# Ledger of designs, part 45: designed miniproteins, single chains

Each design is a single chain, and the fold is of that chain. pLDDT is the mean over its residues in the fold that is shown.

## One batch from the design tools (miniprotein)

Design m1539
Fold by ESMFold2-Fast:
Structure m1539 (fold): chain A 82 residues (1-82)
Amino acid sequence: SEAAKKELIARLEELLKKEKNEEAKGALQAIIVSLEDNPLTKDSLERMIKGLEEKIKEEKDEETKKALEEARKLVEEALKKL
């Protein structure tokens, strides 16, 4: 759904606006760009969730890890609405 895609991007952009850590900003921006460049499907969101979970496990910066965890929650909420 185009509406679901715009909603998810808007929520991630609000998260980005509140972020002050440059690494976390870069990580959030990469997620937003990935969503803009790809169709929003259940399969694409499930792959994104798995990718975020792997990145969170490897992330050493606590603020970036927190931002990625919040982004994962938003993607999971979007998946539940499809």
Scores: mean pLDDT 84

Design m1540
Fold by ESMFold2-Fast:
Structure m1540 (fold): chain A 114 residues (1-114)
Amino acid sequence: MATSKEEALEIIKEYFTKVFTLWQKEKASDETIRVDLRSFLTFLENLTGIKFDPADVDRLIDEVVKKVKEGKPEEAAQILVDFFEKHFSERVLISIANLLKKLYELDPKLKALK
């Protein structure tokens, strides 16, 4: 499990790099990427009690979609990591990283990317 901010940010980046690589491989539509990413961000708002500015969320989603479509899943993941580091404390980042590790363990498609 993640125990530091630096470890948490690396785990979050690794997880989303795999997710975005899978979305690119499966040729996910722009709409699918937007809906799934927005749903995940809404889930994090509800889980943490932190509210994001809707305009910042829209810009984040637009930039992530663009990078995924350009075949740059690692750059897309880094954009999301930078957004989380700006909005979440170290303890929240560690909790998110530990949650994402559990989600990875439950997802056979993400594991197949190894």
Scores: mean pLDDT 84

Design m1541
Fold by ESMFold2-Fast:
Structure m1541 (fold): chain A 81 residues (1-81)
Amino acid sequence: SGVLEALEKMREAAEKGDADGVLEYGDKAADLLDKAGLPDLGRQMRDTGRLVAKLVEQGRIDDALAAIDQAIGLAKQLEAA
């Protein structure tokens, strides 16, 4: 649940063009994955956060949202039993 909440806030930041907020919530999601014993996913999430922040910086909001939506989909699969 914490990972999904962080990713939803990351999506809201991307919609607003807030690259700093994308990094903040991306790192929060990654830290929660690390604490859940999923360090490889945490590292991948940090890399995704950096990529999404760059897309937001470039005004490529649709591409940024697509990347976040993919991460949300994967997080939902992990939380579904």
Scores: mean pLDDT 86

Design m1542
Fold by ESMFold2-Fast:
Structure m1542 (fold): chain A 72 residues (1-72)
Amino acid sequence: MKITFEYFGYKITIEPAEGKTIKLIPDEKNKGVYVEVDGKKLFFSLTSLDPEELAKAIEIATGAKVKIEKID
C-alpha cells in the first residue's frame, strides 16, 4: 500500500515493503514525523535534511521506497 502525506510544505510518499505496515505521526512542535514500522518508532526531522537526504534516511531505516517533494 502506498501512503502519501503533506507536512510543513513537503509531500512525502512511502511505499512499504511487502507485509509491512507503516504509520506516520506528525510532530509539529519538533517539525518532523515519527515513522512506526512493526512497532518500532523512529523520528525524522523535516528541517535538518534536504528532501533527497531525508528520503534516503527513511529508506535505510524502514526498507520502504520513499519520495519527498517540496510543495511550492
Scores: mean pLDDT 73

Design m1543
Fold by ESMFold2-Fast:
Structure m1543 (fold): chain A 79 residues (1-79)
Amino acid sequence: MEIDASDYVDRLTSLGLSRDEAEQVLRGAAAVARARTPGVLSMRVEGDTVIIEAESDEAAEAAKRTFERLVDQAIQSMQ
């Protein structure tokens, strides 16, 4: 599964983060989402894309939802 994270990068940089800082937020959220979701084999950030490799579509979708929630929470905490 691939997530287009370009909107998240744009939102984070609009809050005053550099692109590198925005990528670190996405990498942190991806690491936590991977750790919290059983059946996820890998979750990596490549530019504006998050790539999820999972044992099932259900695990990939759960990791995506957790990732999106974590990024939204990070954005809210910085406002």
Scores: mean pLDDT 85

Design m1544
Fold by ESMFold2-Fast:
Structure m1544 (fold): chain A 86 residues (1-86)
Amino acid sequence: MPIPKIDISKMSIDEIEKYLEDLYNWLLSLSQAQQLAVASEVLSIVTDVNRWLIKNYDNIPEDKRKKIMKLISDILKHVQAVLDAA
């Protein structure tokens, strides 16, 4: 399944959180070769989310912020592990 195009700047905090959960679950459902093929696109999306997080840091409830930061970290660690195994 291709990664859906999103405009993070137009999304709610809850929509961004759900999108990251859906992205991570989708990534984990792929074969190792498919994960490697999408690694650069996933890194690009996570970079965009991280920029949004920095810009909106004070406007995000602490619990939501911690959950989003954890999802970003989990996705990055998983992608790095896939790249290291290649």
Scores: mean pLDDT 82

Design m1545
Fold by ESMFold2-Fast:
Structure m1545 (fold): chain A 58 residues (1-58)
Amino acid sequence: SEREKILKEATEIAKEAYEKDGEGAASRAVVDYLDEKGLDPDEKAELAREALNRAFKE
């Protein structure tokens, strides 16, 4: 599905940004990526949360 593809891409972006510049950079990169997708604010917030949780767990 389109949602799963976006989530997978956002998760990869979060992981890469985290490995280079840490948690704050990962959050910013995910939000910037999702801002370009034309999603509803609630859907964007949910996907950002899921992507960051998948990337970081701990």
Scores: mean pLDDT 80

Design m1546
Fold by ESMFold2-Fast:
Structure m1546 (fold): chain A 95 residues (1-95)
Amino acid sequence: SDTRALIQQAIAYARQALAYAQQGNIDQAIRYANIAIDYLQQALAQATDPQVRALIQQAIRHAQIAVQYLRQGNIDLAIQNLQQAIAHLEQALAL
């Protein structure tokens, strides 16, 4: 589905954000996290399944919190929130 493809793109960009955060590259981590959020907002607009919608909304919240922590230089909390976002998206793909 279009929603599934958008979620897969969001996971790919969120994983890139996570890798950059783990390397301490804050600017690239923020860039890729924001790209992931954009794909998730597009996925949410197309999603009709309530469980998939809830998981996308949780992933968006975690990714947004991660961006906030990256801007503050709190890399450890940013990594945790990116991992939570990815986990929710992988759960959405399993439905």
Scores: mean pLDDT 93

Design m1547
Fold by ESMFold2-Fast:
Structure m1547 (fold): chain A 80 residues (1-80)
Amino acid sequence: MSPEQKEEMKLAIESLKRLEEWLKKNNMPQEMIDLTEQARKELEKKLAAEDYEGAVAVLKQYQARSQELAEQVLAEQAAA
């Protein structure tokens, strides 16, 4: 893992931490909070192991799952 890749992953981890705090403050579904926390913890493990490809895979999986969950939440909120 290059220094640039390590910095990228550190910024991603910090972004997930800020997002987790935002989700909690805005009373978002617990499933979204848990998903974000799990992704952050897995990303921290990949950074410690210097596994950049694994870290990228974690982020892609999180993005796909968080989008799916967000669409479900929005659909439920739109249902009167």
Scores: mean pLDDT 82

Design m1548
Fold by ESMFold2-Fast:
Structure m1548 (fold): chain A 68 residues (1-68)
Amino acid sequence: MTEEQRELAIRVLTDVLGIPKDVAEEVVRLVSEEKDYEKAIELLMKAGVPRDEAEAAVEFVRLLAEQG
């Protein structure tokens, strides 16, 4: 994942889901570096994101990571 793709993912997660930047950064790290999709979903749900939206957000970050 490029720095530009990482910044885009963080911005989309914060703006669309209304989560804190620190949470968005950890989600991007879990998906792009650790490939721990379930933990990323759980973190988003703990931040108040519904499961369906959390799953969609993780899929979005995964697709960006595969392009980088």
Scores: mean pLDDT 84

Design m1549
Fold by ESMFold2-Fast:
Structure m1549 (fold): chain A 66 residues (1-66)
Amino acid sequence: MSREREIRELIEKATKEIAEKLKAGDWDGANETAARLYRELVALGVPREEAALLAVRTLNEAYKEA
């Protein structure tokens, strides 16, 4: 699997998990999931600034779906 595909799949999974946590009123869990995504992206070699922006974008997208 390519790195781009792994990144996309991590973001998709995190978006769904965050949306479900937000629907349940679990704000702490939503924030922890976003922080985990950031760490996973950095571990895959994504630059820290880009990983942070992707994590924030994922949280915002999940919020719109909740």
Scores: mean pLDDT 83

Design m1550
Fold by ESMFold2-Fast:
Structure m1550 (fold): chain A 60 residues (1-60)
Amino acid sequence: SVVEEALKMLDELAKLDPERKPELDTLKSLLTQAAEKNPVLANSMAENIIERLKKWLAEL
């Protein structure tokens, strides 16, 4: 799922850039909470996170 893809990318980026780990952990927490409460919102949030993370990975 798109949520699972986003969570995986957050974990991968946290390993590559430990300084951003607190921000990435916050996003992971928010996405996990959204997935439990509102799957439609969680999917939209995950798509936005993936797009943002792809840009950060490309800049590394």
Scores: mean pLDDT 82

Design m1551
Fold by ESMFold2-Fast:
Structure m1551 (fold): chain A 89 residues (1-89)
Amino acid sequence: MLEVELSVERLPDGTLVLTVKVTGDANKPVEVVLRSPDTGEVRSLGTIMTGEELKVELQLPPDVEVHRFTASAAAAGELVQRATVELNL
């Protein structure tokens, strides 16, 4: 079974760092996709192995006060898992 964790950190310059961590019972390649439902942006973050993490840096548009991000993790033989974070900035 896959587990996905999504965390967010805001840097002093206003840049957001999103960290996606995927864990599971077996070592397998996992495809990670990040989505912003509020902007409609979809970004493929690439393929990692279970137990690894990905970090992505985002700069936010100045006119958006609520930011929601969803990370999805997909691997062969596993159900797609998702984690969502919401920020009011």
Scores: mean pLDDT 75

Design m1552
Fold by ESMFold2-Fast:
Structure m1552 (fold): chain A 73 residues (1-73)
Amino acid sequence: ALAEAAELAAQAQAAPSEDERIDLGGRILRLQVEQMKAQGHTETALEGLDRMLAETEDERVRARLEEIKAELE
């Protein structure tokens, strides 16, 4: 999971479009959140998502974060 997340992070930074970068970022975050949930760190994952939601001004990023949070709840 961590190695896969790192590879996806590199792909996201190299992505030609912002939409593609957001999609890759969402997949990385989902993998990290699923790993945290499996380890019993669901509350920490939710706190991280809430902080990111509070800090983001991009509607596409916000929608993606809300989807990930809903799947975790």
Scores: mean pLDDT 74

Design m1553
Fold by ESMFold2-Fast:
Structure m1553 (fold): chain A 67 residues (1-67)
Amino acid sequence: MKEELKKKLIELEEQGRGEEALNLVKQAIADGKISVEEALEIGRELLKQGRYGAALAAYLAAQEALR
């Protein structure tokens, strides 16, 4: 589950589709597929891999859910 989401976020980043990457993570949180804490973990892992756009999408989606 988390690995598939990370892979999709990387694909969207490579295509310059950052807003779609953000919406994908927001939808996964809203649908209960991942928690906010899991979204933060995904963002952390992506940052470690140098995937800054994908990581930003995960962090922003988590922050919106914490409103």
Scores: mean pLDDT 81

Design m1554
Fold by ESMFold2-Fast:
Structure m1554 (fold): chain A 83 residues (1-83)
Amino acid sequence: STRERALRLEMEGGALIVHLSTLILTKSITQDDLNKAEKQYQKLQAEFEKLAPDLSPEERARLQGILDQLKALIAEAKKLLKE
């Protein structure tokens, strides 16, 4: 269902935020970690776009917030790797 897919996106996005934040804070981020995170972000973004028409405004805002946070963390990781 749309609700189950939205919950999965929220859980996977949240887990990726924790993972990337940890790697950035410990300065342990590698190019391989960044490549995997970018692929996962693209997959989550694509899923969000498919779900968006069926989501409430509040659900859309919450999931968009997660994606925006991931985008910011990926940008920070790129700075640390000097890309």
Scores: mean pLDDT 88

Design m1555
Fold by ESMFold2-Fast:
Structure m1555 (fold): chain A 70 residues (1-70)
Amino acid sequence: YVKDVVYGILLAAADYLEMLAERMGRTDLVEQVRKLRKELEEAIKNGDWEKVDEVGRQLDALDAQLLAEA
């Protein structure tokens, strides 16, 4: 149950970051977020928690980068 909630939060975070990157005109970051979102979806489908954690950390790094550029 808790894993499903965390997965939903991470997918929502990816959608949020894609929207922010689009708003800032950072098409390079939009592409990177889309790639990470696909990796996240596959990791969730396969139950690969290590990969989910890795992608989550990369999304956090992108959030920090977008915040610094805002």
Scores: mean pLDDT 79

Design m1556
Fold by ESMFold2-Fast:
Structure m1556 (fold): chain A 61 residues (1-61)
Amino acid sequence: MPAHVRELIREALRAAGLTEPRDEVLAEGLFAREIEESNIDLADEAALRAAVERVVAGLRP
């Protein structure tokens, strides 16, 4: 996972109040699947940010 993508995930998790290391691991794994299945361009910051927000929203109870 590129460092800039990992930082986007961490920032979204902090904004959602999900600060446990387990949440970061789960979000990173789910985001990796989202990139692969949706063929997201890693250079498209808007698409990456939207995908991160979808993954993090799915982790909220």
Scores: mean pLDDT 75

Design m1557
Fold by ESMFold2-Fast:
Structure m1557 (fold): chain A 83 residues (1-83)
Amino acid sequence: SKLEKAIEKVIEFFELLSGIKLSKKEILENPTSLVDLLIKYELGEITLEEFAEKLAELRGIDDVEAIKKALEEKYEEFKKKKE
């Protein structure tokens, strides 16, 4: 399903970001705010801009553009790692 594919991508991307491998059960039962945003982005429910704005708010960071660039960089790194 679309949701299962999104969860698998989120698990792999979160491991890239944190070095921690989450289980599908952990994501479904108790998603962190970051994991919830990652799932919404993978499902196309929010844009990268909206993701960066919400993440900046959660972290108390005013520079949304810096967060957006960091996310773009990490997604490009993730994409290359899958090639």
Scores: mean pLDDT 79

Design m1558
Fold by ESMFold2-Fast:
Structure m1558 (fold): chain A 121 residues (1-121)
Amino acid sequence: TNENLEKLAQLLSQANQALNDALKALQQSKTDPERSRGLAMANLFAARGLTRGAKRLAEHTPNKDQLLSLLDQALDHVDRAIDALQESDTDFDKSTQAAAANAQKASDLSSQALKLAQDSL
């Protein structure tokens, strides 16, 4: 229904905002590594929750197969970004670069899902 698509679009907009906030925090990692990691983690967990919510709504939409595929890929990249930041290796730059790359891919996939949801209204 249009109501499910509208709510899905709202959740995906919020997920994209959280992913962009995580990316912004990762860009500040050289000036305040601990704060940047904490902010990025908080926003990645928020994006994960919002994307999982969007996935549940997508199951009740006309384009469910394509939406579920995009959202599953986005969730995989969010989880990889979280894993990169949780790694206890001493290469902080490598860890933050891996997290940023995965957060960016999640944002791109979430944006594609958002556009598909909006185009289906």
Scores: mean pLDDT 85

Design m1559
Fold by ESMFold2-Fast:
Structure m1559 (fold): chain A 79 residues (1-79)
Amino acid sequence: DAVEQMKKILNSGTGLETDLKLVDIYEKHPSKEVKDILLKNVHLTPGPGITGSRVRYILDRINSVDPEFAKEFIKKNVS
């Protein structure tokens, strides 16, 4: 279950590495429940730990699967 895998990942870590693992699951299993978990848990702000190029890389991956979801994600989760 993709949702169970995402919950396990969230319980084991935080930050960019965790965000990338969650996006990997989304690319393989882009269900509504998986998208809802990304919206709740993945927030992208360029800064000392995350460069603008890394933010763009993650957004490009989200957009490649579902452009409409990517628009919603940008509005809610990108600063």
Scores: mean pLDDT 79

Design m1560
Fold by ESMFold2-Fast:
Structure m1560 (fold): chain A 108 residues (1-108)
Amino acid sequence: SLLAQARELLERALRLLDEALASTDEAERNRLLEEIGDLVAAALELFLGDPRATPEQKARARALAREIFALLQQALESTDEAERRALLERIRALVEEMLALLDAVEAA
């Protein structure tokens, strides 16, 4: 199903976030953050294509993805380690909110 594929992509994004948080290499972190962005974008496309999701759920998914993309850009531009960590932890929370939204659609 489209939702099952979206879930797999978001779960991959969470694994890459853990790798980015553990990484001591800036180039590797930036590559991981870019890949996370691609996975979230692909998951959003799949979610928006699923006919079971309501217009309100689709609007929430778009809002969550926009916030994730903005925070990813801030993390890529940040030179402060504590700020980058806080941004990545916030991104993790938003990806978990997207997964909860997928669960709500499947439960309906």
Scores: mean pLDDT 89

Design m1561
Fold by ESMFold2-Fast:
Structure m1561 (fold): chain A 111 residues (1-111)
Amino acid sequence: MSKKEKINAIRKAKDEVVDLVLETNRNIRENKYSSEQALEEFKKLAKEIVAIFEKNGNKELAEFARRRAARVVADIEKNKYSTEQILAELDRFLGALHIEAEKEIARIEEE
C-alpha cells in the first residue's frame, strides 16, 4: 500500500468511527439507557472501532483504540460512572482517537 493509500485509509476509518460514535451517543440518549447499559454500548462500540482500524490495515490505531478503551472501561467500572459521565468519556475517547490518527498520518508522511 502506498503512503497516500495508507493515509486515505486512516481518513476513511476516522469518518466511519465518528459516525459510529454519534450513533452510539444517540442510542444511549434516546433510549435512556442505564449506566450498565451505556457501559455495554461503550464496550460494543470499542470492539467495532478496533475492527474498523484492523480492516483498514491500521494495526497501530487498532492497538491504541483497544488499550484506551480498556482503560476507560476500567475507570467506568471502578468509579461507578453515571450514564452522563460515560457519555463524557465517549467524547474524550473520540478526541483521543482523532489525535492519535493525526499523529499516525504524520508518521506515515515522514516515512
Scores: mean pLDDT 87

Design m1562
Fold by ESMFold2-Fast:
Structure m1562 (fold): chain A 61 residues (1-61)
Amino acid sequence: APPPVVLSDAERAAAVAALQRARPEIRTEQEARDWLRETFDIPEDDEAGIDAALRMLLELQ
């Protein structure tokens, strides 16, 4: 199993804000999660995959 990706509340907020800057149509955390699932082909039951994608976006800042 891959190691768990851990994001602080601040890091998660920063990642979502970065995504919203690139995609202003994303207005909620749920929409951000849906966009990540569609864009990175993440299964709906893969919460760790969503967190990994958010971390990757944060690291690209």
Scores: mean pLDDT 72

Design m1563
Fold by ESMFold2-Fast:
Structure m1563 (fold): chain A 72 residues (1-72)
Amino acid sequence: MKASEENAKAGLEAVKADPELAAALEKAMGPQGTEEASRNAAAASEGLLGPDASLEEVGKTAKQLLAASLGL
């Protein structure tokens, strides 16, 4: 459970580090939807990478999944 919260934070931080992606997500789904999408992408990254994945790998994969979903 702590690991899932840390992974969610890693996903949110990765999005915040990319202002173009953050702006595109906020435009598409608003600020609340952007946070939910980031958390969902982090959870999907956990499922793809497995429980031994680093927080940095989860954040990077979540960012890539979100960018791909927006055609970026």
Scores: mean pLDDT 73

Design m1564
Fold by ESMFold2-Fast:
Structure m1564 (fold): chain A 96 residues (1-96)
Amino acid sequence: SLEEEIRRLRERLERLREELERLRREAEELGDEETLELVRRGLELLEEAEELLRELEEDESLSEEERVERLLRAQALLLAAEGEAYVAERRLERAR
């Protein structure tokens, strides 16, 4: 169901936010400006995804097509944020 998909994306978003905040702290400790920029981009992508999920949850005027478009966009943004987190973590592994 759409509600179940939105819930799963919310859970994924919150887990990824915690991961990115952890990576941000580690990059700050190392003075790694390039990794901090990756984390910043990941957090911006999560903010955009959260706005789309909020619209899906609160805007009852959205058509079925508009709901599907927002869902797919939120999924794409989360995937992109996961990519930024992956690269950031790999960079930090090499620095340790």
Scores: mean pLDDT 88

Design m1565
Fold by ESMFold2-Fast:
Structure m1565 (fold): chain A 94 residues (1-94)
Amino acid sequence: GLLGRPVSDAALEEIVRAAKDLLEILPKEKAEIEARYPPEQAAPIVAHLDAAIEAAKKALEAAAAGDRAAALEAEVEAGVHLIAAAVLRRVLEL
């Protein structure tokens, strides 16, 4: 399992790529949510998108510092917030 192995160079490269993709995509998604929904409905989705953006930045900072474990933890944190935002958005479309 992941707990028994160090983060490989390939895994770190994937974390960095994913974090960079999130930082490009999420500000655009945030703007789309704010344009489509009233502020009261958009706010909880936007809060999770902002948290995912913050986590993606932490992943890049940790990777640059050589802290591979912290980079992985930050990427997981970003993923959790993205799932929360997606679930909240889906509920608004039902």
Scores: mean pLDDT 87

Design m1566
Fold by ESMFold2-Fast:
Structure m1566 (fold): chain A 70 residues (1-70)
Amino acid sequence: MTDAEQRAVVRGAKAAIDAAEQHGPSYGETAGEKAARDALREAGIDAEVSVKVTKLPDGSIVVEVTVRRL
């Protein structure tokens, strides 16, 4: 993973957590994907981004960010 891709993953995960805490998992996925995609675009990287947010029964939030370089 490049430094720029790692930064995009971190930015995506942070946005996903913030949105999921306020509005729920589906909002987290949308916000995370947008943030990661914007960061990759700023770095000039062509990649597909997918964000999955799962809320566990104990209230924990799990965020998975996947970046696939094109």
Scores: mean pLDDT 81

Design m1567
Fold by ESMFold2-Fast:
Structure m1567 (fold): chain A 89 residues (1-89)
Amino acid sequence: MLEEIAARAEAAIAEYEANREAIEAELRASLSPEAAERALELLDELLRTYRALAEAARAGDEAAVEEELARARALVAELRRIDDESQAA
């Protein structure tokens, strides 16, 4: 289970790094400038969280894995809120 968590987090990081410029351009095209900046800040924080999650999972630190998963869920919820608010315009 922990190895699967690490692998998924690492895959998510790799996919974002490979597509960073396209993701930034798409966010700026689809969102207001303020919403785009907020979304980019949340994505950077989510990437840091995924790196910490992968490291904790590789180390077998179950408590740290739980903390980082909770943080990732909160960040994803905030990103969804920005998307929902943008679609209401």
Scores: mean pLDDT 81

Design m1568
Fold by ESMFold2-Fast:
Structure m1568 (fold): chain A 88 residues (1-88)
Amino acid sequence: SHVDEAIEHLKKAIEALEKGDLQTAIEHLGKAIYHLQKVVPIDKRAEEAVKEAGKAKEAALDGDLKAALEHARKALEKAEEVRKRLEA
């Protein structure tokens, strides 16, 4: 599902940020945003996950690893909440 794809990319972005690999983190954050936007456009948590992933990507582009990691982790938390609500 798009939520599972987004969660996978957010986890890979966090791993890249922990290693200081900004380029890989930016790529995975972009892919996570793409998938989150396709999941549930009316879901507030999905919208919050998109905003947090966007902030993480902007921080990574600025070289702010600490801020990028903080926002990427918040995006992952929100994406996991979306997955729990999609009880299917």
Scores: mean pLDDT 86

Design m1569
Fold by ESMFold2-Fast:
Structure m1569 (fold): chain A 98 residues (1-98)
Amino acid sequence: SLAETLENILAKIEEVIDDPEVIEKIRQFFEDVLAGKYEKYLPGYLKVLFSYQINNGDIEKTLEDVTDIDLETFKRILEVLPLPEAMPIISVFAKPFK
């Protein structure tokens, strides 16, 4: 399910990211997604979810596969922008047309 996938993603992010403000932004974003608030971002969001499943829940590899941006750079983006606002930026840097 989507909720289970998001819970698994959050758990993996918590293993890699030690910034509580970043984790809180991600958690809030997932709650908003489950509430239907960000339906307009669904195509990009689904791309991330499919990559996450293919890479067996490896967040770092998923981010690199989707964006060609390493985890450290992604953390910096999250520090500046809420996760929903970062998703369009991630999409711009995604590897061409997979």
Scores: mean pLDDT 59

Design m1570
Fold by ESMFold2-Fast:
Structure m1570 (fold): chain A 66 residues (1-66)
Amino acid sequence: SREELEAAKQAGDVERLALIAATSPDKELRIEAIRGLVELGHVEAARNIAKNLGDPELLKVVEEAT
């Protein structure tokens, strides 16, 4: 949920952000989780998640946030 995303961002919870990015049914939450990972310096983790999902929009988010 968005509440879980916001809590993970506030806590710097990389594992939770990665889980949301990989598994959320809400594309907006996946995009924001990817941004959160990049902001925390986990760019390669975010890139790998986007590639594994096959979502070019998530990959673009990683590139634009870097």
Scores: mean pLDDT 81

Design m1571
Fold by ESMFold2-Fast:
Structure m1571 (fold): chain A 68 residues (1-68)
Amino acid sequence: MDMTVGELVEYLKEKYGLSDVMARSLARLALYDRGEAFDPEASAEALFPKGLEHLDPFAAIMAEMEKQ
């Protein structure tokens, strides 16, 4: 799957109901966990489909904050 970091941000926005800012923050957290810099054009294939489940608790908190 040819998913870029930018497409990962859009996926997180849809899946968790996050704003662009929160979705980008969550994507950066995933990349920092792997020691990679945030680059919207870079491949996110290594993060998807595996490696995102550990972000679920953070995504849930961010989604709750956005609803306020």
Scores: mean pLDDT 66

Design m1572
Fold by ESMFold2-Fast:
Structure m1572 (fold): chain A 95 residues (1-95)
Amino acid sequence: SKEERLLEGIDEVIEALKKYAAENPELKSFYDSLIKVLEETKEKLRRGELSRNEVLFDLGAIELAVAVEYVMTGDPGVKELLDLVSRLIEELEKL
């Protein structure tokens, strides 16, 4: 279903954020905060409590936070996170 694809995409982003946080412990608190937002979004989406626009808003906030981090660090791992979030947003817009 469309909801299953959205949940899978959110999980992909969460796992990528977790991996980056584990490899960069100095930034762990920042990435943990992004993970918490996405885990809340995921649980609310599972319960049918979120509209598509609300999910898009949450993902857009994560995209902006990661984009700012990429500008500050130039880290290719941060760019990979940014590309994942941007792809998920594009997929959501087509649903």
Scores: mean pLDDT 82

Design m1573
Fold by ESMFold2-Fast:
Formats: sequence, structure tokens, C-alpha cells
Structure m1573 (fold): chain A 83 residues (1-83)
Amino acid sequence: VEELKKTLEKFVKRIYKNLEKLKDKISKDVYDKLIKEINEIYKDAMEKIERTEDIKQQNLIFVSFGIQLIGVLSEGLILARQS
């Protein structure tokens, strides 16, 4: 659990760094919305991991978390290219 939580933290930090690079290419309102979505995804994943003892279910939560974060980053990249 502790190692998985650290992996989630490192992954979200990487997504923040990639999104920060888009800050000048998207509006402040869009940037703030994407950051809020990332924070909500991270909080939800951390809470689910803490409540789950089954390793298979923990892995599914991690995969879902990763897909959701990549989705937010992809949205930011699409919006940056349209501006």
C-alpha cells in the first residue's frame, strides 16, 4: 500500500509538470479546471487504495487512475493545439 501510494504521488507529479508546460498555451480558467480534475482524481484514488486490501483490486484502481490522468493531460494538449 505505501509503495503504491508513492507511485501514485510520483505519477501525479509528472502529470502536473507536463500540464505546467501547457500553461502559456491555454487559458487560466482551463488550466485551473484541469488542475482541479487532477486533484479530485488523485484524492479519489488515494481513498480507494486505503480502503482496498485485495492486490488485484488495488492494481485495477491504479490502472483506472492512470487512464483518468492521461485523459486530463490529453484534453489539455488538444486545447493547447487549438489555441
Scores: mean pLDDT 80

